Designed miniproteins, single chains. Designs and how they scored, part 102

Each design is a single chain, and the fold is of that chain. pLDDT is the mean over its residues in the fold that is shown.

## One batch from the design tools (miniprotein)

Design m3765
Fold by ESMFold2-Fast:
Structure m3765 (fold): chain A 77 residues (1-77)
Amino acid sequence: PLPEVELSEEEVEQMLKLAEATVEHLSKFLSEEDREELKKILEELKKYAEDYLEGKISSTEFLEKVAELWEKVKEIA
């Protein structure tokens, strides 16, 4: 069996803080439409983080969602 990566509440919180800082920084250089899209991506990330911390999704599923959201950020920036 492959080792499953488990993220602590502290690690998830640090990830969210980094994501918020990244969105704020990028928003200074983007159009209004792209800023709204980044804000929506950040809100989706927060929702998945909450679902993970509440035990509604696995660490693997959470990381897959994070990867999907990061691909969307690359399309904007």
Scores: mean pLDDT 79

Design m3766
Fold by ESMFold2-Fast:
Structure m3766 (fold): chain A 80 residues (1-80)
Amino acid sequence: MPKELVLRAIALILEAIGLLIESEKIEDEELREEIIKYAEEAIKLAKEALKAEGEEAEELLKKAEEALAKARALLEEYKA
């Protein structure tokens, strides 16, 4: 696996963990559950990307980035 893809996957996992920690402060249980769902999906997909090669790894990282973006958008909307 290219070093660049490994670093991207690790960065995604760390950011997703940060979103999970921030979600603990959210009193809206539906919003909290949705953020957790997308953050956990991002972690799962990034972990699968670390086990994959080539185009498969890149596709899994794209899906992980999309899930992370959804979790981030929900958290930012809550803070607005």
Scores: mean pLDDT 83

Design m3767
Fold by ESMFold2-Fast:
Parts: sequence; structure tokens; C-alpha cells
Structure m3767 (fold): chain A 107 residues (1-107)
Amino acid sequence: SEVLERAEELLRRLAASTDEAERERLRRELLELVDEHKDDVELLLRIAELALERAEASTDPAVRRLLAELALYAAMKALEASTDKKEILRAIGLALRAIGLLLDVEL
């Protein structure tokens, strides 16, 4: 998916950014992508998974928090659009992982 490739690139740039203004621009672009594709459950779940992987690998607390918040947002949008039990469980699992990172608690 071209959209998924774009999301991966934005997440990679956000994870590597040391500039607050750049991080805010990348965050806004990622939120816009999620909102534009809010009915594409599989895409949203994959974006949440990628954001969590980047958050878990980050040593920058500000970057870690932003990525975890993005993962939670994407997972919650996936949950809202999900009609399949497997998708619902995946979305819940991803949301709980993101909440755990935000609370500095392992779930």
C-alpha cells in the first residue's frame, strides 16, 4: 500500500527527529493519514503496530510519547471501524500496549 509506505516513512522520520517543530509537522501528517483512512481497519492496525515498534525502540521520551499516542489513536480508530472479532482483539491489544508505554507500565 502506498499509504502504508507513506506512514512508515513519516514514522521513521518522527522517530529520528531531534527538532520539535519537525516532530509536530510529522505528527499532524500522521494524524491526517489516519483520519483520511479511518474506515481501513487493516491499514490502521498496521500503522498502530509500526508506531508501537518505533515507540518501544526509542530512547527519546518525547518521541516515545508521541509515537505511543499516535499508536493509541490509530488503534482506537481501528476499533471503532472493526466488525470482525479478530480485528477487535488486535485493536484492543495494540491500544493496551500503547497505554502501557504512556503510563511507563508493561502490559
Scores: mean pLDDT 87

Design m3768
Fold by ESMFold2-Fast:
Structure m3768 (fold): chain A 77 residues (1-77)
Amino acid sequence: MEEARKRAEEAAEAASKVPGVLKAFTIELPSGSVLVVVVAENEEAAKKALEALEKEGAEFVGLVQQGDEWVGYAVVR
């Protein structure tokens, strides 16, 4: 939905401003939900970014370590 896309983009923008976040972007899912992905240099930055996403109405999905980076996932419905 258009509203989910806008909320996800706003959430990604908020997360991208967290110190230690390297990248934040959105992926539109066939269901109309939008996945927000944040890539951070450490676990603390990833957790703070996910908290910012939740404040914007995103639902937590997961947090994983990928090499030296931390990748967080949240969904906007």
Scores: mean pLDDT 82

Design m3769
Fold by ESMFold2-Fast:
Structure m3769 (fold): chain A 66 residues (1-66)
Amino acid sequence: FLEGGNKAALLAGKYSVRAAMVVLATTVDLELGEISLEEAKARVERALRDAGVPEEVIEEALRLIE
């Protein structure tokens, strides 16, 4: 997940540094087993939508954290 999470954060960072930070924090929580993959995807999707990221980019970011 770390490699995918880093790529997802780079995609998010083109639109919002705050969204990129949420993606990174969520990826760390997922790697540490503190949250489920389902919760991680929900957090990332919410942060990217709030930042106005295009739907296609949100879908790619969610795929990268699998």
Scores: mean pLDDT 80

Design m3770
Fold by ESMFold2-Fast:
Structure m3770 (fold): chain A 55 residues (1-55)
Amino acid sequence: MEELRKEIDELIKEIVKLRNEIKASTDPEKQAELNKKIVELSKKIVELYRKLREA
């Protein structure tokens, strides 16, 4: 249970970092790539929250 919480926190931290990179970037292709990564990390967070609820 504690390990899942730590993993979720690290994923949230990574999303914040990616969002800051998007704001700093002027390249639309790079912004699209970073947004795609955020979507994938968000899906992982939702899955981990479901596992945490089941545990």
Scores: mean pLDDT 81

Design m3771
Fold by ESMFold2-Fast:
Structure m3771 (fold): chain A 80 residues (1-80)
Amino acid sequence: MSEEELIALARAQAEALAEALRRLAEEDPELARELLERLRKVLEEDEAALPSEKDPRERRALEVMIEELRRAIEELEEEL
């Protein structure tokens, strides 16, 4: 998988997740709270992994995913 393919995949997944999370917060706040806790854990794990990631392609994909995770968390917190 190329750097561009990894970045494109990460962005597409993040965009789909953000839209799904926004809708979930409106329709099922209890499940949204559970997801928020899980997303925070994933964000912490990804941020901890970032300094040790040596592949520039994977590092960029991880950085994009971290930014999109932060946005998803913020959107979910605003709705809850």
Scores: mean pLDDT 76

Design m3772
Fold by ESMFold2-Fast:
Structure m3772 (fold): chain A 59 residues (1-59)
Amino acid sequence: SEEVEKALEEAKKLGELLAKLLLPDGEIEIERVDDTTVVATASNEEKTVTITLVAPVSL
C-alpha cells in the first residue's frame, strides 16, 4: 500500500512536470482516477493536452 501511494505521488509530480513542459502557459489539473492511474490535463485558449500515467502494481 505505501509503495503504491508513493508511486502515485511520483506519477502526479511527473504528470505536472510533463504538462508544464508540453504546455507551459496552460492551466494544469491533476486527478487521481484510481489506485494506479493519474491524469494530468493542461489547457489554454487554443488546445488541451491530457497525459495519462498508469503505475504498475508492485508486490
Scores: mean pLDDT 77

Design m3773
Fold by ESMFold2-Fast:
Structure m3773 (fold): chain A 75 residues (1-75)
Amino acid sequence: SKEEVEKRLEEVKKELKELEKQLDPKDRSFQAAIKAAKNSLELGEEAIKQGDVETAERYIKNAESLIKAIKEQLK
């Protein structure tokens, strides 16, 4: 549902913000991936506003994948 997608978007935004707090903003190693994740979430939010739930889910999934990749690299 649209409500479930909106909730997921907000949860992923919170996860990304928490991840950013753990990273040195001067370390460029993860900056491209973080920027890509932010861009995907912005596109997902825009898709929700346009009523395109399927496209929103795709962008949210892309952001989740990028966040997972960053977390794996932090080990």
Scores: mean pLDDT 82

Design m3774
Fold by ESMFold2-Fast:
Structure m3774 (fold): chain A 70 residues (1-70)
Amino acid sequence: GAIQSLQAAVEADPNDLGSLIGLGQLLEQQGRYREAAEYYERAAEVAEKEGFHKLAEQLRQRAEELRRLA
């Protein structure tokens, strides 16, 4: 399925920002808030490393919100 394909992509390339965000979004849609938050946090770290500072801030904010819901 989509989650398994995105997980395989992240395992092959831990810096795959698109796959990290995609996993966060799909897990959030399934109500898996703790797991979604973990992927958003990983995506934020990658985004910051790549110079996407505003995106990194938005991803961290989303992860914090989801952790409060879990």
Scores: mean pLDDT 87

Design m3775
Fold by ESMFold2-Fast:
Structure m3775 (fold): chain A 61 residues (1-61)
Amino acid sequence: MIIAKALYDVFQLGPDDLELKKGDLVEVLEKVNEHFWRVKSLKTGKEGLVPSSAIEVVEEK
């Protein structure tokens, strides 16, 4: 399981995007490509795409 932290506020720009606040923890579900990863918010349980540059991996199990 890969846990990452939002480095800054991420806004929903499209219907498949996930909104995050700085410091929110997410589970990385799929690395869709180098630039976008599908994640699940641990706070809300919602899933969506975020820029990989917007999150930092903090735990990998």
Scores: mean pLDDT 82

Design m3776
Fold by ESMFold2-Fast:
Structure m3776 (fold): chain A 57 residues (1-57)
Amino acid sequence: MTLDDIRRAAEERAKTDEGARQLVDLAEAEDNPTRRTALLLRAAGLSPQETVELLKR
């Protein structure tokens, strides 16, 4: 899964979920690339376990 795929999934979820929109907004304000990616994965609805597995790749 690429960063573009993650961002697309997060933006799609943010259309109907206020929590996902807030996470996307936080990711846009985040300068650290690892934290930004983690916020986008959260916004996309991925679990903490799935997030850890993707970050190890």
Scores: mean pLDDT 72

Design m3777
Fold by ESMFold2-Fast:
Structure m3777 (fold): chain A 60 residues (1-60)
Amino acid sequence: SLEEKVKELEKRYNDALAAGDLEGAVQAYIELARVYEKMGDTEKAQEYAQKAEALRRALR
């Protein structure tokens, strides 16, 4: 289900942060934005897309 995918991606994000993998954390946020968009939760989709972009800027 999409709800289970959200939980998987939240875990992936936390695991990436624990490993210092900022690129993996960005990818998890991008996928979370896509899943929330598929769920019709446009506000959360935009929130996670913005979080992904903020992390990408931190890599510069």
Scores: mean pLDDT 85

Design m3778
Fold by ESMFold2-Fast:
Structure m3778 (fold): chain A 104 residues (1-104)
Amino acid sequence: TITQSPTSVTAKEGDSVTFNVTFSSPVNGQVLWYKQKPGQPPQLLIKNVSTLAPGVDSRISASGSGTNYSLTISKVKKEDEATYYGVDVSSSPIQHGPGTTLTI
């Protein structure tokens, strides 16, 4: 079973938040993080575990190994309200996290 924790988090502007994803099997370094915001297309944030995607805010960082991976957003802003998904694209089938919802 693939899990993300917390399932939801409410933060204040300026806080730092961390989301975790635990995959059911070890991944081969192709972990992506996506953001889905109401009324907007999905946005790639992180590729290859910790590589920031082009145009993504430097307040966002990620790390992990084995089955456990995390995304951190520092100094959260109102526009960071979204559901965040950790995905292992190295596996067949793809291991897709259930999402963590951030409310500010």
Scores: mean pLDDT 81

Design m3779
Fold by ESMFold2-Fast:
Structure m3779 (fold): chain A 79 residues (1-79)
Amino acid sequence: SRAAETLRRIDELRRKSEELRKQGTPEAVKEAIELDIEATFLAMQLSLDLIEAARKRGEDPLQVAEEVARDPSALERYL
């Protein structure tokens, strides 16, 4: 699903950012920050989609967010 693909992309971006920060050069740190921004934006978009999906199901968005935080695969039930 698109949600699963986006979640994998977020994870990839965060892992690459961590490796770049370990290099400690100004250029690597700048690239890491750009990747962090992209990952944050994608995560925010998923959060908004998840809130909408929860509301359509008559569920509490905060409880659904807690479930997804504990088990990211639960995202597939909503998106």
Scores: mean pLDDT 83

Design m3780
Fold by ESMFold2-Fast:
Structure m3780 (fold): chain A 70 residues (1-70)
Amino acid sequence: MLGKAALDAARAEGLEGTAAILVTSQAFMRVAGEEPLSYEELAKRTGASVEQVKRAVDAAEQAIRDVLAS
């Protein structure tokens, strides 16, 4: 459920396939206190804009935090 909530949040921001998976993994790293890839590096790897990647990571991170708080 946790991974699905984060992945669904990334997809809601317009990311699909490998891009959505990569952004979701980075959101988990942020919640875990690990060093994630920068928004610029994620934009380069996914082909999305920095703004779109930031929204997707922030949405996925929030989805993870909301599930953990419940």
Scores: mean pLDDT 81

Design m3781
Fold by ESMFold2-Fast:
Structure m3781 (fold): chain A 66 residues (1-66)
Amino acid sequence: GSAEREALEEEIERLEREAVRAYLAGDLQTVLALLERIRELHEQLGDEEKVARLDRRIAELRAQLA
């Protein structure tokens, strides 16, 4: 329902703010974990375009950490 979608969108916004703070702190492992969680929430919303963009960012960060 609309309330479920709104709750997922609010959680995504919260996690995105956490990811920005982690990135500014140089904590790329935390950024990766947060982006993976954000991806799961967008997958639940059916936002295939956003999931694809997140998959590219996650792959880029994984390459930097490997």
Scores: mean pLDDT 88

Design m3782
Fold by ESMFold2-Fast:
Structure m3782 (fold): chain A 81 residues (1-81)
Amino acid sequence: MEEELAELFSKLSEEDQQLLLELIRYIGERVEEASKKSEEEKEKAIEIAKEIAKKITEKLKKGEPVEKIVEEAKKELEEKM
């Protein structure tokens, strides 16, 4: 998954690469916020982050616009965390 995502990322435009990097940082911040609440919340946040990363990889393979991928991932984080 991570290796495949990295290869897909390298094929994107510089602008789209920046959007995905910002999303990855945002996901990391949400996981850190959850870890401050409890170990259970941290585990849940990590699992949600992994699910979102899988969806990002699948959508990138299908050629979905990066802006749409980022917006959907942010909504899913907000709904589940």
Scores: mean pLDDT 78

Design m3783
Fold by ESMFold2-Fast:
Structure m3783 (fold): chain A 68 residues (1-68)
Amino acid sequence: MRTVTDDAGTESLQLDRGDGQGYADLAKKLGEEAGKPEEGEKYAEKILNSPDDAKRSEIFNELKEKVK
């Protein structure tokens, strides 16, 4: 069967418990809104790998700087 945890972007929206998943999804949307969905996905992955909320915010801010 297909793994449920493989859908980090979609499932984290349902099971978001303060993890970086919410920020990761926002990063993907921000990238898509700016016409750079690939950049949003790259930064979403970095956010998911970050252990702290402060670091997640830093990475998200970096994405905002890249997309304008």
Scores: mean pLDDT 66

Design m3784
Fold by ESMFold2-Fast:
Structure m3784 (fold): chain A 99 residues (1-99)
Amino acid sequence: AAVEALREAAEKAEEAAREVEEIDPEVAEMLRLAAELLRRAAEAAAAGDLFEAEVLASMAIMALSVAILAAKNEGKEEAAKKAEEALEAAVRATRAVQA
């Protein structure tokens, strides 16, 4: 459950990065960083290291929060919405790790 949720969150962040790349390349880079952190969190969870998984997932949430703020500050509402969707998935996955 937790591993699957983390992988799904990583896929959503990667998809968001592809969709916003032409709109905001800097936000896309932050989304790719979040996707990588979520994939690493899934690997840690699969190995039974739930503490490392939670730390990495929390770092991804921070990166996504920065991406949302950057997109909003630049008036790029579509990029912000995609980053918010990725953040929702990451938060849900982090809760699954904590359960």
Scores: mean pLDDT 87

Design m3785
Fold by ESMFold2-Fast:
Structure m3785 (fold): chain A 95 residues (1-95)
Amino acid sequence: DPLADAIVLFAKLAYEAEGRELTPEELERIRKIADLIVAHTRQIVELLEKGDREGARAAADALVDELSKLTGMTPEERAHARALVDRVLDRLLER
């Protein structure tokens, strides 16, 4: 998938900019994350375009839940991810 490939490439570039190289295991994990993000991105974008904040938040929460299942996130990591999503959605919908 071109969008998933782009997300993986951007993540790799970001790590290289910090002087780090991703391991093959880290790359596979990021690939799984990218595939999941792509599967939910269209729904979240359509809801945001409609100004449906509650729908976008529900879709984003579903994404975080699926990410936690695939990546083995701790409850603390999941709570942190949800808080970051809330902050991003707030900023996007305020303007």
Scores: mean pLDDT 72

Design m3786
Fold by ESMFold2-Fast:
Structure m3786 (fold): chain A 87 residues (1-87)
Amino acid sequence: TPLEEKLKKLEEEIKELEEKLKKLANSPTVNREELDKLKEELNKLSKEVTEILQEALKAKDKKLVRKAIFLESKIGLLMMQISVLKK
């Protein structure tokens, strides 16, 4: 479905941001500007995932609902990791 395809694209983007965060976390120098950009991008993706979750709930697509919830949880974890790195 178009909704499933959109969620798959968001999953790919989240994975790319996760890899960027891992590289930043392993750097001896804290790049606060890059961390701020990642946080802003994750916030935008979170809003899009939430919209898909609401549509999936209306469609009663349990598989898509579970995947959207999983991605929201993943975004939350990445945002917490950024907050720890910025302290």
Scores: mean pLDDT 86

Design m3787
Fold by ESMFold2-Fast:
Structure m3787 (fold): chain A 77 residues (1-77)
Amino acid sequence: SEEVKELIEKLLEALRNDADDSTIMNLIAELYKVLDKNPENKELLERFRKALTEADSLPDRQQRKEVLIKELEEILE
């Protein structure tokens, strides 16, 4: 989906540019909602959910950011 790709690119830009937590959280929520709407995105939604869970387990903000960036980059390939 073009919408999914655009949202992933926006989230990647926010993460790489150290956007504030509210901006990042809003983009995460928006991407999650878009992925959850279409059954075709089931595998992407599962991968994204897994990445969020892994990031949430890490105590360091920079490490959380790196995990999300890596997974989102892999999804775009």
Scores: mean pLDDT 83

Design m3788
Fold by ESMFold2-Fast:
Structure m3788 (fold): chain A 67 residues (1-67)
Amino acid sequence: GKELKEEILKLIGEILAIIGDIIELEKELKKNKDDKEKVEEIKKKIEELEKELEELRKKIKELEEKL
């Protein structure tokens, strides 16, 4: 039981790190809003990180179902 909780906490830590990266990218997006190429690059990076968050959330759900 404890090992599953530790794994869930580790995944939560990874989610928090990715959320931090997304917040940083959103700040850069706002700063560079007039640069079309920069905006598209940043939006693509945010989209990739959001997909990674969805995958991590699915993993947490699977682990919670085993608790």
Scores: mean pLDDT 82

Design m3789
Fold by ESMFold2-Fast:
Structure m3789 (fold): chain A 70 residues (1-70)
Amino acid sequence: MIERFKAWAEENSERFAELDKEFVEIIKKGDVEKAQELIERLRPHQDDFTDAVAIAFAEIIIALFKIEKR
């Protein structure tokens, strides 16, 4: 069990790190279009927990930027 969990965590850590980099860049640039592109890219995989969380976070970021930019 521990070996499976380690392998899963290792695979998902890399995925989370990649998504985190994209979120950081979107936030730094205030780039709503990039956030929308990220959602569009991840949406086919929304049944995956990691991707579902990333989509939700990107949607929150878009909502916040739209409120501010209005």
Scores: mean pLDDT 65

Design m3790
Fold by ESMFold2-Fast:
Structure m3790 (fold): chain A 71 residues (1-71)
Amino acid sequence: AGPPAALVAARTPLQAAAIRAANEILRKAEEEGLEAEVVGVEVGADSVTVTARLYKDGEFVREISATAAIA
């Protein structure tokens, strides 16, 4: 048998969830004309939470989090 494709596939739902959460943060930042910097990723049992800092003209405005299901 070749390399275990199942281990790669098992990681894909987690990566997809992280991407969805990050995209939600980026959409919110773009709506307000702010720059987003990802500062944390928290992996739960069935979800991923991405935390980012929002900046305007290099100044910190606020911190925001988005959560996406691993599925």
Scores: mean pLDDT 75

Design m3791
Fold by ESMFold2-Fast:
Structure m3791 (fold): chain A 64 residues (1-64)
Amino acid sequence: LSEEQKELIRKIAEEEQRRLTRLHITEGVTVSREEFIERVAERVSEEYGISKEEAKKALEELMK
């Protein structure tokens, strides 16, 4: 992945994290780390054509 694609993945992850935090506070929704990674990877793959596998790998690296 390019640095631009990694930054994009980070941005999408931050947006999804904020959304899920609000849902947790307002509706009690809980999402596992694995499900979170899956959701972000799927979004990045669908919207930007980045492979889901590469997106998951980058997310795991960012969350260390």
Scores: mean pLDDT 77

Design m3792
Fold by ESMFold2-Fast:
Structure m3792 (fold): chain A 67 residues (1-67)
Amino acid sequence: MVPKAEEEIKKGEEAEKEGDYKTAAEHYKKAAKMYENSTAGVEDPKVQEEYKKKAKEALEKAKELEK
């Protein structure tokens, strides 16, 4: 799941470069959900914190682009 979340982040970044903020926000939201889902399969608390942090960062980027 994490490699797919990273792929969605890259797609979001590419859409931002093209000025397609709506598409970028969609990809960031998808990545955030993937990171959150990934925490359920991880036993290491530090790795869980990292995934939660990345999920929050992706969601915040999506919210900024929707303004």
Scores: mean pLDDT 79

Design m3793
Fold by ESMFold2-Fast:
Structure m3793 (fold): chain A 64 residues (1-64)
Amino acid sequence: SIKDYLNKIKKVLSKDVFDIVKQSIDNYFRNPDYSTKLTNQAFDKMSPKQTTVVFQAIVNYRSQ
């Protein structure tokens, strides 16, 4: 579930970066341009490994 993915991300990201990712997900359908901006901001603050985990969580949410 999305809740499980968010809990997984929360363990690997700082709170500030996690909050940006969560806002990106929350805005995906309502404001896709803003969601994209938030996603890019979050990725800039992550390692490649963290980026992969977060990307998979977002893709899985969007696929539902």
Scores: mean pLDDT 76

Design m3794
Fold by ESMFold2-Fast:
Structure m3794 (fold): chain A 74 residues (1-74)
Amino acid sequence: HMSPEQLEAEILAALAVMYLHIAKKTKDPKERLEMLKKAVELLEQAYSLDPDNPVIRKLLEEARKALEEAEKEL
């Protein structure tokens, strides 16, 4: 069964996915950047709680790449 840390990591990852989804749909580059920063922060917390979770690792990598691209738009 899932540990409390693993469960918290999944909740944080789910919240991050919501922010990533909003970022992908927004046309405002400043709003996109803010949503991506929130997603990365949540995924970094999730990764610290469950570092062996491949889904969280992949989401964090994708979110960091999206954030880097969004920063170049400003």
Scores: mean pLDDT 86

Design m3795
Fold by ESMFold2-Fast:
Structure m3795 (fold): chain A 86 residues (1-86)
Amino acid sequence: SVATFVFRGLDEEGKAIVIRTAEGLRAGGLGVSIRVEGDTVTVTLEPATPGGILAMIGAAVELELKGYNVKSRVEGNTVTIDITPK
């Protein structure tokens, strides 16, 4: 199974949080693809493990705890996370 997480509206600190989390999963042996385009970071997990999914959700929670406004929606196997500062 595949899960794709699209984080949009990230500043440099936000990108570092998302990329660090995804790289940690890759270092742990999970199939992870990371794509950075402007303020957007796309992370694809293959296979979509429960631990991998929880780690990416944890990155969104960390952003919210740091004062970002976080809004998520799910469309099939894609989770879109829209980030705005405050």
Scores: mean pLDDT 87

Design m3796
Fold by ESMFold2-Fast:
Structure m3796 (fold): chain A 56 residues (1-56)
Amino acid sequence: MMTEEELELYKEFVRHVSPRELSEEELEAISRELWRRKDEIESIQEVTTILKKLAS
C-alpha cells in the first residue's frame, strides 16, 4: 500500500504534469491510480503518458 510520503510525491508529480489545476481529491485519486499501475509499467515515460490521458 502507498505510504503518506509516496502519496505526496506522486501528488506533486501529477500536479506538475497535469494540463489543468486539479482538486485535492483528484490529485489523490490519480496518484493512487498511477501507483497501482506502476507495477505493470516498466518506464517512467509510460507513467507520464497515462497521466496525461487521465488528466486531459
Scores: mean pLDDT 71

Design m3797
Fold by ESMFold2-Fast:
Structure m3797 (fold): chain A 67 residues (1-67)
Amino acid sequence: SKRKKAYEILEEQFESLRAMIESIKKLMIERAKVPKEEAEKEKQKMLEILEKEKEKAEKALEEEVEK
């Protein structure tokens, strides 16, 4: 179904973004020499923003594909 396909794409997109956030944390520690604790805080902030955006996107998608 179109709805299932759209949700699968959305899920894949957000999984990719989560992986990117982890890569950014690693880059901050290894290349920018940011303390691990600070890099973890920035990662958590990014993950919280991502989760809120995911919820908004899922709600918008549900409204769009339900009707």
Scores: mean pLDDT 77

Design m3798
Fold by ESMFold2-Fast:
Structure m3798 (fold): chain A 64 residues (1-64)
Amino acid sequence: SVKEKIEQAKTASKEEALKILRDIAIDLYVQGKITLDQRNEIIKLALEGKFDEAIKKLEEIVKS
């Protein structure tokens, strides 16, 4: 599930966390759960090493 992938990202290496967060954002966009702007913002945060901010945005989306 998306929640399990988010938990994996929290304990992963920086390289693996980036990959996991990017993949979640892309999958949610393809499923119509988020906008293109939201997808791009999450990926940008992850690329900048702001994993906690990227994770928080994903958790808020999954709650909704």
Scores: mean pLDDT 84

Design m3799
Fold by ESMFold2-Fast:
Structure m3799 (fold): chain A 73 residues (1-73)
Amino acid sequence: KKELERKAAQLATAAALEAIAEGHPELGLRIVRAAEAGDAEELRRLAEEAEARGLLATAELARETAKLVEEIN
């Protein structure tokens, strides 16, 4: 459980860094906050929003984060 929590935090951080690099720091902050809250549903919505904006790397990392968060819950 703790190892999965750490992995989820690392993926959320990677997603936030990609969002910042793509010019969307607010999206990155929302991803980190959703991961810290353990909100897999919000992480999936944020991944869909990122994909709709063409932020494919951010979307993929957010989906992976959501999967790990759901395994923790």
Scores: mean pLDDT 82

Design m3800
Fold by ESMFold2-Fast:
Structure m3800 (fold): chain A 56 residues (1-56)
Amino acid sequence: GPLEEAIAALRADPRNFDALVEALKASGIDLTPEQVEKIREAVAAGKTAGEAATVV
């Protein structure tokens, strides 16, 4: 399903911001614009998707 596909994309590229956001949304997590921006900035700063998820 969409969550599994997003997780596979994240495993291929741990800095794939779009895949991280889609994985969280597919998990039923409704991200605020501020949370999306924090994740984007963390990934842009070189953090992995797992590290970026800790800022949400």
Scores: mean pLDDT 72

Design m3801
Fold by ESMFold2-Fast:
Structure m3801 (fold): chain A 57 residues (1-57)
Amino acid sequence: GELEEKIKELEEEIEAIEEKLKTLSGAARLVGEAELKKLKEQLEKMKETGEIPENTV
């Protein structure tokens, strides 16, 4: 369903950022890690609620 498709999209985006982080250092790596954290939190919320997040709680 739509939820499964969004979860897959987020997982692929997370994987892409993790791969990029392997080539980054210093401030660029810290920024990338912050972005990765946000995406992982969104993914966890989707898995826990079974819903696509539209707004910040």
Scores: mean pLDDT 76

Design m3802
Fold by ESMFold2-Fast:
Structure m3802 (fold): chain A 77 residues (1-77)
Amino acid sequence: KEGEDLLKQKNYEEAIEAYEKEIAVKETPRKLYLLGVAYFHLGNYDKAIEYFERSIALATGVLRRAAEQLLELVRES
């Protein structure tokens, strides 16, 4: 459950390291989205934008829409 990981502040760096290792093996739109969310919560907006854009390129449906909405929020569009 994504919300449980985000509630645990100490897990943000751990989650990022884990997801970065996973996408190095197999890149999925969901993992790219979760990386973007983790970087967003750490205040690293440049990395959040990068991963949301990569997620959008691969994602469809609800996940793509969610990534687009957060990307707009980060960009203050």
Scores: mean pLDDT 75

